# Designed miniproteins, single chains, continued (5): the designs that were tried, part 36

Each design is a single chain, and the fold is of that chain. pLDDT is the mean over its residues in the fold that is shown.

## One batch from the design tools (miniprotein)

Design m17306
Fold by ESMFold2-Fast:
Structure m17306 (fold): chain A 61 residues (1-61)
Amino acid sequence: SLRERALQLYDEAMKLLKEGNYEEAIKLFEEARRLAQESGDETLARMADALIKEAKIKLKQ
């Protein structure tokens, strides 16, 4: 399902974020957010959006 795919992408993006791979993490969080929005999972979409913003701040440091 779209929701299961969003969760898989979110989990992988979290691993990349933990490793300091901010650019790749942002890409996967953006895909996860899109699929979460399409599946109606507003909570997951908001969580992904927050982490995109955090990763972008870290990337600019």
Scores: mean pLDDT 87

Design m17307
Fold by ESMFold2-Fast:
Structure m17307 (fold): chain A 69 residues (1-69)
Amino acid sequence: VKPLDPKEIDAAMVEISVAVALTAAENGADLEEVIEELRRLLEEAKEKGLPEEVIERIEEEIRRVEERL
């Protein structure tokens, strides 16, 4: 058994953080702060070289939250 690839761990952590932020938005969190958090996660994903699919998903979720402002 090999330890998890750091890139796999990074992708999983970013996706979990995105899900947490979106759940907070649905439960009445400040949408501006949620958008800021999602943008930070987007930059983190880009800096870590995560797959384009992950980046596109985060960008789509940011747009959905922005539509609620």
Scores: mean pLDDT 80

Design m17308
Fold by ESMFold2-Fast:
Structure m17308 (fold): chain A 97 residues (1-97)
Amino acid sequence: HMETLERLRELALRVIKKLDELEKKGYISPVKANALAFRLLVALVAAEMGDYETAIETLRSILEDLENLKQKYPEAKEIIDEAIRDVREAIRLLEEM
């Protein structure tokens, strides 16, 4: 349980770093990057409270936004795919709880 929450925090931090990289390269606005980061924090809080359904739904919504961003900016595919991989891993871990 604690090891899973630590891994979820690590994955969220990695996604936030990728969002910052995308913002610095001009693929997303600071407002959009902050909104996605806030939603990641909401998912973490939900998971820590045992609300895995809300955490999974929030992460799936973020995953959809990242897939749409990849379609809009194919040149950012590598960075976005790394974020997508970490979000999918977070969903997998939550589905096993």
Scores: mean pLDDT 87

Design m17309
Fold by ESMFold2-Fast:
Structure m17309 (fold): chain A 59 residues (1-59)
Amino acid sequence: SSSTLEVARLVGRILRRIGDKLHELLEAKRRGAPEEEIKKLEEELEKVSREAVEEIKKV
């Protein structure tokens, strides 16, 4: 059984992973990275977000 504290830890871990990927994407966009690199980072962020939703569903 997940306690409120365990759920908070899971959410914190998920937010960190999403935040890291979002930061990578925003930094690439800021420096004018090639469209192919931006597309790859957007696909990676989408994958991490999808995986996060599946983790939350298991709680």
Scores: mean pLDDT 82

Design m17310
Fold by ESMFold2-Fast:
Structure m17310 (fold): chain A 57 residues (1-57)
Amino acid sequence: SSTIIRVAAADLGRSVATVRRELTAVLRGEMSVAEAAERLGVSPAKVSSAVRALRAE
């Protein structure tokens, strides 16, 4: 998960801490993919891809 979070942070152009917080909230059902995408300033498709990679662990 640490490697996937680091790769996602680089791809999304955000800090590791920010990406970990937002993607973890999506994984827990505390936040929608669309909300996380708006908070991170990226497309929902990029957030969906990162969340799918984390679920595959």
Scores: mean pLDDT 79

Design m17311
Fold by ESMFold2-Fast:
Structure m17311 (fold): chain A 62 residues (1-62)
Amino acid sequence: SEELVKKGKEELKKGNYKEAEKLFEEANSLEPSPEVYENLSKAYKGLGDEESARLYEERAKE
């Protein structure tokens, strides 16, 4: 699901954090990875959800 991660990163660059979150959540459901967790953290930070952002940031370090 590299395509979902690419689209999510594009939405992050546009500031479309909710769309980015949906794309990264779909990617995570198909194939979890440190990269997906890092991008979920960034999307949640953009949404102002610091708690979820921190959770995924910690998961990405495992």
Scores: mean pLDDT 86

Design m17312
Fold by ESMFold2-Fast:
Structure m17312 (fold): chain A 57 residues (1-57)
Amino acid sequence: RIAELARRAGLSPSTVSRILRIRARDPGASTAEIAEALGLSPEAAREALERVLRALA
């Protein structure tokens, strides 16, 4: 569930949902593409992606 993933990742549900939607449409989406889509710095986008992937493991 998005809400549980967001809680485990320490991110907002909106951020988690947006990252998962980007990756679902384009599994090869880079950290730079995620940063652009979310209006984040590359560092913030990388951290957010890492947190989401850890929560999914």
Scores: mean pLDDT 78

Design m17313
Fold by ESMFold2-Fast:
Structure m17313 (fold): chain A 64 residues (1-64)
Amino acid sequence: GAATREEINRLIGRILRLIGEIIDLERKLKDPSLSEEERERIEKEIERLKEEIKRLLEELRSLP
């Protein structure tokens, strides 16, 4: 059946939580004392989170 507003709201909620996590990680990246290895790990985590958001947005767009 067509997606309910409740299903849409759950997807939006998950996306917003992931965006918040990315913002926190990007703030960590602004620390000039981070090693290059630590910076690379954080950047890779941000990319994984962006891919998760992309998938959730594709799910949301595919609803009703």
Scores: mean pLDDT 84

Design m17314
Fold by ESMFold2-Fast:
Structure m17314 (fold): chain A 71 residues (1-71)
Amino acid sequence: NKGSAEVYLEGAKTLIQNGEDALKEGRVKAAEKQYETAIRLAQEAIKLDPSNEEAKELLEEAKKKLEELRK
């Protein structure tokens, strides 16, 4: 269902932004949690619409941001 996939995709985008905002405030652990949740939402969007390239790109972005915090 494309509508349901869009909701998860929008949620993932919002959480990535929340993570960036948390990092600007020096709240690294909060940013980590936001990116972890964004990964889960992007994965759910892909399960609902496997053809959604934007969801796959968003998953890669969230994973990269999370990895950056753990280095």
Scores: mean pLDDT 84

Design m17315
Fold by ESMFold2-Fast:
Structure m17315 (fold): chain A 90 residues (1-90)
Amino acid sequence: MVTYSREELLEMLDKFIELLKEEFNASEEELEKIREEGTKMIEEGVSLSELNQFMVDKIVELGLKRAKELASTEEQKEALQKRLEHLENL
């Protein structure tokens, strides 16, 4: 199995932060906190699976926040469902 370097994990985290900014319109405070937490995990030598779980947890948390804020519209509920289906098909 390919072992990811610290540099590769940091690059994955940076791409993840950009995704959260674009897809979830996350605030600068939320993005900074997630970056700091993820960077600390990488510095502590966590496994790729632990970093992936962290990223999934943040996507779920932000997705739920956004869904709750936009819960009054069927379009937003449908968009969230299609996004989840798209991730399952990758």
Scores: mean pLDDT 73

Design m17316
Fold by ESMFold2-Fast:
Structure m17316 (fold): chain A 74 residues (1-74)
Amino acid sequence: SLQELQAEATARLRALFDEALAAGLSEEEIVRRLSEEAHRLYAELQARGVPEAEAERILKEAVHEALEHYDAQL
C-alpha cells in the first residue's frame, strides 16, 4: 500500500541520518548521501508502479519527517 511505502521511505531516510550522525559526517556529506538515497527511493517507487505525483509526494514527506527527526536530535 502507499502507506507502507511512505513508512518504508521515512524509516530509510531516518536510518541514514542516524548512521551519518553517529559516524560524525559533515553536513555536506549527509546532504549528499540523502540526495543519493532519495534518488534510489524514487526509482524503487516508480518500479513498483507508483505514479510520478505520488512518488514525489512520498519523497517530500519522507524528507520532511527525516529532517524533523534530525533537528530533534541536535
Scores: mean pLDDT 80

Design m17318
Fold by ESMFold2-Fast:
Structure m17318 (fold): chain A 68 residues (1-68)
Amino acid sequence: MTEEEIIENIKKALEYLEKKDYESAIEEIVKAFPDVKKEDLEKWNEEEKKELLEGLKEKIKQVEESKK
């Protein structure tokens, strides 16, 4: 998977999380990180989900800046 594909999947996951579509968000995260199990993500608490959302936003920003 290319870095661009990973970023795109993370962006989609963020959009689904903002819409509270956790199932679709988990599927996009699993596509970006194949070592992460869907079941493990479903067990994450609200604080962990919020940290993931903020962390993914920051990582997307860093990678986009690196490509320019």
Scores: mean pLDDT 68

Design m17319
Fold by ESMFold2-Fast:
Structure m17319 (fold): chain A 100 residues (1-100)
Amino acid sequence: MEEIKKLFEKLADKYELSKEEKEDAWKVFKELLENPDITPEEFSDPSLAEGPPFILGVAMYYYYKSLKEKVSAEEYAKKFGIEASRIRTIVKELEKLAGL
């Protein structure tokens, strides 16, 4: 968990997220971690289901799950209304940050 948080902070800094955007992205990741079957309309704060922080939070959760099991970027993209290529790009950046 601490390693995932460090990777998140490095990625958020690379994307130049504001403090509020960083908090929103981490909140999205945490809600997905607690409720894997959650849909966008089921988030505790519906405003979390939009924008770049949402995409980053979803991609962080996808990356976390990919370390334990086979997951489909296409299924996550369809579920959350995000481009699968965007998820894959973020995951590759996370792999680079973790890989050395």
Scores: mean pLDDT 77

Design m17320
Fold by ESMFold2-Fast:
Structure m17320 (fold): chain A 74 residues (1-74)
Amino acid sequence: MMSDEEINEGVAAVLVGVARLLRSKGDYEGAAELLERAAEIYPTPEIYELLAEAYRELGDEERAEEARRKAEEL
């Protein structure tokens, strides 16, 4: 049986996959929303790095720097 952490990891992987697809289509707002959810349930440096990139594309430099810092601290 999968642990709760393994379930959260799987859900986060799906959210990241969809967020990457949205970002490739220019939907940076939707991508950021899904990446925020992924970071809430399964925080990793990789997820925060993707979130920082999405925030930069949206022009939200403050949240981009916050996400980058969290990626470096994990």
Scores: mean pLDDT 81

Design m17321
Fold by ESMFold2-Fast:
Structure m17321 (fold): chain A 68 residues (1-68)
Amino acid sequence: MKREELLKKIEELSKTRDGIRTIVALRAQLNNLPIPFTPEEVERALQRAKELGITPEDLEEFYEKKKK
């Protein structure tokens, strides 16, 4: 996936509560942090991320570049 496409997909996700939960679940998975959602919500969020082709590593790269 091209970086511009990835950034656009992440920004679209950040516009909804379900999208924000998907981002939080992926970042928590990468960092082995507890996810503050039910197992069913986590499964749905991870499944959506897979369908969009977004990995936890892609999210970290996005946020690291945006912070700098």
Scores: mean pLDDT 68

Design m17322
Fold by ESMFold2-Fast:
Structure m17322 (fold): chain A 73 residues (1-73)
Amino acid sequence: MTPEELREKAEEARQKAEEYLRKANELGREAERLRESGTKEKVRELIFEEASYTVQAILYISTALAYERLLEK
């Protein structure tokens, strides 16, 4: 894999991490709003989705760091 490809993949991974983190934050805020008025089941679904997006964001950040490390030594 070329250094240019590694840079592009690192940048794409960072952009995806930001997108997943944004979605996680939106779901977390919705869950917080529904804590008193929503059903426990719906709040749990939102928390699970938030956790899922957060994990995806962490994986993409780790992927970006791995590609960046290959470029830097």
Scores: mean pLDDT 81

Design m17323
Fold by ESMFold2-Fast:
Structure m17323 (fold): chain A 60 residues (1-60)
Amino acid sequence: MKGVFAKKDVEFEKGTIHQGTFLDLVPEDTTKEEVWEKVVKYYGKPKSGGSKDLIELRDY
């Protein structure tokens, strides 16, 4: 399993996520692109722009 974490403070349409916040737990084979799509679906689009580089996948 891999944990999904915010790499920096990010302002989304639905709220701010702070650096280091644990966002999700995903299967090992989940791509960073797939995870980013789920984050955007839940939190909305980042207000300052951004991509999958705003999140980090770490071993859990």
Scores: mean pLDDT 77

Design m17324
Fold by ESMFold2-Fast:
Structure m17324 (fold): chain A 69 residues (1-69)
Amino acid sequence: MASAEEIVEYLKKHGIEISLSQATEMINLVKEELDKHGGVTPELIQTLSQKFGISREVALGIVELVLNG
């Protein structure tokens, strides 16, 4: 499972700077939204993108890290 540190480093590579606290919040939100939507959906990706001010591509990468890291 992806650590908060892995999410921070992933976003830093995409020019986005966040705290470990924000990365932990992202992981928790991804888990909740995955459960709510029954998997990876366009609505889940849009929700993450809007809540954290990131692109849909970056949001998808975060979801993949949470699922496979």
Scores: mean pLDDT 79

Design m17325
Fold by ESMFold2-Fast:
Structure m17325 (fold): chain A 59 residues (1-59)
Amino acid sequence: MVEEVRELAEAYKNGDTEKLEEIAKKLGVSVETARLVAQMVIDGLITEEEAAELLKKAS
């Protein structure tokens, strides 16, 4: 899941909406949840490991 969090953050940063939606579906979360978590990681509010745990709870 940490690797998927990195891919998610990169997709969000690059504006790759298709990749973001693909990762969200793979993780079983909404696109809105995926975007929020990606932004939190990019802004340094949470670690990649904390983001992975949040996504597990949301799925």
Scores: mean pLDDT 80

Design m17326
Fold by ESMFold2-Fast:
Structure m17326 (fold): chain A 135 residues (1-135)
Amino acid sequence: DKELEKLTYIMAGTAALAAGNYDEAIKAYTAALELDPEDVLALLNLGNAYAKQGNYDEAKKYFEKVIELAPESVGAAEALLNLGNVYAKQGDYDKALEYYEKAIEILEKHKDNPRAQELLKEAEKNKEEVLRKKE
């Protein structure tokens, strides 16, 4: 079962990511994407694993692919929030604010979704922190 094999890789990647084993997480999510190249969850988590390693160029590529494949989705909003976080870590507060605002706009359209509610609070908090650093 190809779907079960893909889910097994995603679960292994998520466990590795939680343990701080970023190389193992990248391998597992990459194996999932060999089975399903457009799996939004695997792409988003692969971007997160690269960001945790400090490989921001690779992280940006995968977040941008999530936004392209699933625009206006909660997953795309999470990718936009994560792009904002990457730019904030790089000291580009103007780009960080732009991405947080884009994430907030999408998340406000998904207010009935509990994940969207959590991401909205995080995006608003991170936006407020970046605004304090600019002023």
Scores: mean pLDDT 91

Design m17327
Fold by ESMFold2-Fast:
Structure m17327 (fold): chain A 67 residues (1-67)
Amino acid sequence: GEIEELKERLKKMLDEEGQKLLEEAIEALKNGDLERAQRLFTRLSLLMDDEGRKLLSELAKLLIEEL
């Protein structure tokens, strides 16, 4: 699905620590912890270029639509 494709693309742009942060951000969003999710996604965006930030935003949008 689109979510899995976005995760794969994002993981290729991130090191091991970044991949852990991505998984934590997704978990927080799925749990409805919007404050924690926003903090983690902000931290992730600082580790990424413009393309990565666009993919991250698209992933967050799709995950929110599943809540």
Scores: mean pLDDT 83

Design m17328
Fold by ESMFold2-Fast:
Structure m17328 (fold): chain A 55 residues (1-55)
Amino acid sequence: SMQQQLQIAEQMRQRMPDGPVQSSQWMQQQLVQQGLLTPQDAQDMMQSTLDSYQK
């Protein structure tokens, strides 16, 4: 439900580590744990994020 999604987003925001790469990796791991994202999709997103920083 939308309410459940908002609660997950709020919890992620409160517990997110500092740093752009670290926060991105943590967020993707949380999404996988919640069943909102497949492990493969999360890995692809992490790779895309790292590629963005390694211009």
Scores: mean pLDDT 68

Design m17329
Fold by ESMFold2-Fast:
Structure m17329 (fold): chain A 90 residues (1-90)
Amino acid sequence: MEKLREEIERLAEELREAIEKGDEKKAKELLKKLVLTASEAIKAGDIEVGKEAVERLKELAKLAEEKGLEDVAYELEIAALVLEEEIKKA
């Protein structure tokens, strides 16, 4: 549990830095890793880690929108919605 939480926090911070720098390619790569890690945590029954990942994705979507990275912001919003639905099913 703790290892997945730390990994999500690390990926979220790296993703934030990629968004701040306007590195859309790196942001999309980090987004995919974050979603996969969060989905595995949810499937393992770690719902609180999944909820933390959803909140991070929502924060990052707002940041991406503020930076004009519309595609990244949209993908982050969709990822948060998908994980919220996975949490409801778990």
Scores: mean pLDDT 84

Design m17330
Fold by ESMFold2-Fast:
Structure m17330 (fold): chain A 73 residues (1-73)
Amino acid sequence: MSEAERYLGQAVYYAASGDEEKAVEYIRKALEIDPEAVKRFYARPDVRAFIESLKDKYPKVVEEFERAVKEAE
């Protein structure tokens, strides 16, 4: 796996564990390395459904992914 993909895996792990701050940190680390990897990851239906399910509890996680997708256009 690429380093960006490893960071995205960590972001999902921390989001699932309820650690919004670390989840956002790892999304940002992935963005610094490869914004296209973040966009591709969020384009997966299973990932999008999971992240959208966090919108009420962890809105910053959703915001970081949405910002990444918009900037990678």
Scores: mean pLDDT 79

Design m17331
Fold by ESMFold2-Fast:
Structure m17331 (fold): chain A 83 residues (1-83)
Amino acid sequence: SFHEKLKKELEEKHKKVIEEVEKLIKEGKLEEALKLLEEAIKEYKELLELGRRTLPPEILELIEKYIKELEELKKKVEELKKK
């Protein structure tokens, strides 16, 4: 179904974002990791606002969960940048 396909696409996209951020962190590219996280958070927030009236609650909840996960990861990266 459309919703099942969209959910799978969101899950795959989120997994790739996390994998890329983790790779950047391991390479010491903390500024690049932050930029990627900020862009991903912005995109998810935009998707959430645009989808509020059209997307099922299950997908909206998934997007909100992903935003929280990325914001927590951003805080960890910001902590790693502290001198």
Scores: mean pLDDT 86

Design m17332
Fold by ESMFold2-Fast:
Order: sequence, then structure tokens, then C-alpha cells
Structure m17332 (fold): chain A 75 residues (1-75)
Amino acid sequence: AQTTITTNASTFSAAVYAVGEYLNSQGITVYRSVVDEAAKQVTFKTNKGDVTADFSGNKAVVTGVPAGEASISTT
């Protein structure tokens, strides 16, 4: 099942790093990342399927990850 995870990230580049680290901590293998800077989105190609992180709002919204609570903060 697809699940949305809300994160609190202060910059786009830092949020991308933090989401990648989060996925690795969950045992999810990331094969590739596709960055869409204009849309403020990143799609991670993983062994659990595509994981999309949307940074266009005030908080990063991560979709495609198993149900969980993610709290990531960056400087």
C-alpha cells in the first residue's frame, strides 16, 4: 500500500539528502534518483517501488513509502 509521510525540511537540497538517508535507514535500496527542480520534486527508484518527495509546499511530503512517521529536519 502507498503511504504519505510528512517531513519538516528547510531547504530543497537538504531535504533530498534527508529523504535519501531516511529511505536507507528503513532498509530501502535506492537505485537512482530523478530530480525535477522546476516542480520541486524528487523520484527515488527503489526496491519497494517509486518513492516521490514533493517539496513545493511548506513541508516535504513523501509518497510511496510503507506506513510510518518521519520527522526529518535540516539546517
Scores: mean pLDDT 65

Design m17334
Fold by ESMFold2-Fast:
Structure m17334 (fold): chain A 80 residues (1-80)
Amino acid sequence: MKPTLKEVIAGLLVISASTNLELAKKSKNPEEKKKLIESAKQDLEEAKKLAEEENLKDPLFWKKIKEVEEEIEELEKELE
């Protein structure tokens, strides 16, 4: 199956979001942590939009999206 440009970009955005969350977990600076979480949220939201536009049915992709969403929620609770 030939991946579309949007599918490739969606995959890269998920990787970007995951990387930003790993950096946020390691950061001891609340300001930096907030910026990294915000960047991850933006990347994940765009990845979801692109995947939905392409009707991407990859269960591993959507499982990874859920994992990243859950990690964002957990980290945001730590900032309250």
Scores: mean pLDDT 82

Design m17335
Fold by ESMFold2-Fast:
Structure m17335 (fold): chain A 55 residues (1-55)
Amino acid sequence: SAAAVAAAREAAAEYRRLLAQGLSDEEAAKLVGEKFGLKADNVDSLERELVRRVL
């Protein structure tokens, strides 16, 4: 859905923003996961959950 695509785009932007602030991959992925209701411990897990939401 368009809403799911928009949410995934926002989650990806938040992850990139946290990395730019100096957070580690694991910490950034966990915080984004918490904010968007995803179970993610690292970038691979986060990407998998975002793809699942778009499909």
Scores: mean pLDDT 79

Design m17336
Fold by ESMFold2-Fast:
Structure m17336 (fold): chain A 83 residues (1-83)
Amino acid sequence: LQAEIEQLRQQAAELMQQAEQLNKQSQELIDRAAELQAKSPEYQPEAQQLLEQAELLGKQGRKLMEEATRLLHEASELEKKLE
């Protein structure tokens, strides 16, 4: 049972790391979209596409964080059952 708890914690750590990477990529796209919007209205379609991609990456990162939180809660519940 201790091995199962460690596996859940390790999986949660990996998901948190992936979520952090996706959130970083999302922020980079938001920054690029802002730069394009500041330059000229003619870049509005390109900026909008970057913002849409950033939103999708942000949603994916949030899902991974929610899954990681779920795994950590499951690990905590299993730990309580050991004692």
Scores: mean pLDDT 85

Design m17337
Fold by ESMFold2-Fast:
Structure m17337 (fold): chain A 92 residues (1-92)
Amino acid sequence: SKKKKAEELFKKGGLYLQNGDYDKAIELYEEAIKLYEEEGIKNAKAYIALGRAYYLKKDYDKAIEAYEKALEIDPENEEAKKFLEEAKEEKK
């Protein structure tokens, strides 16, 4: 199942993120998002995680893009709103 594979990749991405391997976390989150979207699933949490990985890599532009995608999916998401504001402040 593509959904099950996406969930496994998302969890694995979280482990790499925790270990400071941001490039591998990004790769896994992007693959998970692709598999979710192929099944018609929009996953705001996956975009938040992708944005967080880019933020920790100091790629603030890509972090902002990911958080904005999360907010397109879940406009009320307070975590995505907070992380978006933090990423915008870092670009000053």
Scores: mean pLDDT 90

Design m17338
Fold by ESMFold2-Fast:
Structure m17338 (fold): chain A 71 residues (1-71)
Amino acid sequence: DAERLRELLRRLAEEALARLDEALAAAENEEEAERARRRVEGLAEVAREAAERPFSVAELRARLGEVLAAA
């Protein structure tokens, strides 16, 4: 389960970086680009938190939901 959680975080980080590149290319203004950047930064922070303490899948899902809602 911890290994599955680490793999999920790695894949989310890779997908977030790919989406950031696409979003920055499509951004019409600095505000849209900043929102995309903030989402990626939020995801990176969740990944750091999960590395510092054991996260359950449910806790990860809740934390990711908070990051996405705050964007």
Scores: mean pLDDT 68

Design m17339
Fold by ESMFold2-Fast:
Structure m17339 (fold): chain A 84 residues (1-84)
Amino acid sequence: NAKEIAKPLFEKAIEYAEQGDDEKASRYAALAIATYRLGKELPEETDDPEEQIVLALAMIEVTIAYKATGSLLEAVKEFEEKIK
């Protein structure tokens, strides 16, 4: 289940966001989104072009959501809710 694979990564993203570690929070949020979309666990660094593109797009989406909400924690929680 793609949700079950992504859930621990969203939990880490939320944890880092609560700590004010925006860099790690955004990284784990993007990884969670990409993992959910591809339906498999991803390494943080991959040489597969499809995985690289999906990760890059996920990072862009996290950035857009952060800009829209003004809160990285709120943005990450919004993505977690969308996968339900």
Scores: mean pLDDT 81

Design m17340
Fold by ESMFold2-Fast:
Structure m17340 (fold): chain A 85 residues (1-85)
Amino acid sequence: MEEVRRELEKHRELLGEEFVREVLEAIETGDEAAIARVEARGAALYLTEVEGLPEEEVRARLEAAIERLEAQGDEARAAAAREAL
């Protein structure tokens, strides 16, 4: 996951130190639920801070992702996406 660490460092100021710490901890523990949570929060932050999308658009994209994950039976990622709302 060296590529992930490199991308986190590039966007540290936009993502915030707390979020970067959570991502690194999730990677180190290998906890599937923790990884799913940081993926969902990272997606929300990327859409908001990097893409500059309004809150309504970010919410709509997360809701669409939740619907897809639920259809696939991926409960951990679906729960993480709901928490990112």
Scores: mean pLDDT 71

Design m17341
Fold by ESMFold2-Fast:
Structure m17341 (fold): chain A 80 residues (1-80)
Amino acid sequence: SEKEKLQKEIDELVDEAMRIYDRVEASGDPEAVERAEKLMGRIFDLRIEAYRSTDLNKQKELVEEIKRLLDELRRIAAEA
């Protein structure tokens, strides 16, 4: 139940990140695109790490890190 809720939250965060990335890519700003690509890579790595983790506390920490990176991605999109 709690693991399923965390999994759903991660999926929703990644879906939002992908939508934001699409906007950055559409801006045509090569520096913004490069920064966004690096953040997307980190977000995908954290998603994999969360899926592999058996520790709920570790999964929660990884969710918070994904949220932090998503906020950074939003800032890049706002500047592009």
Scores: mean pLDDT 86

Design m17342
Fold by ESMFold2-Fast:
Structure m17342 (fold): chain A 71 residues (1-71)
Amino acid sequence: MEGVDEATTEEILDRMLEMLRGLLELAKEAGNEELAKETERAIELLERLREERVPLEELLERLRELQREIE
C-alpha cells in the first residue's frame, strides 16, 4: 500500500509527471495555450519538488494551488 515515505513520494511524483505530460499533449491538441503553459509550469514545479524531496502533503498543497490558477 502507498504510504507517506520518500520512496513512495518519488513514485507518486513520477506518475503525476506522466499524467501531466499527457495532459500537456491534450492541451496542445485542443489549442488551449493557457492550459498548456500552466501544465508546463506544473511539470517544472514537480521536477523541482522531486529533486528537493518535499513531503507529500506539501506537494499536494502546491499542486492544489496550481490547479486553482488554471481554473
Scores: mean pLDDT 71

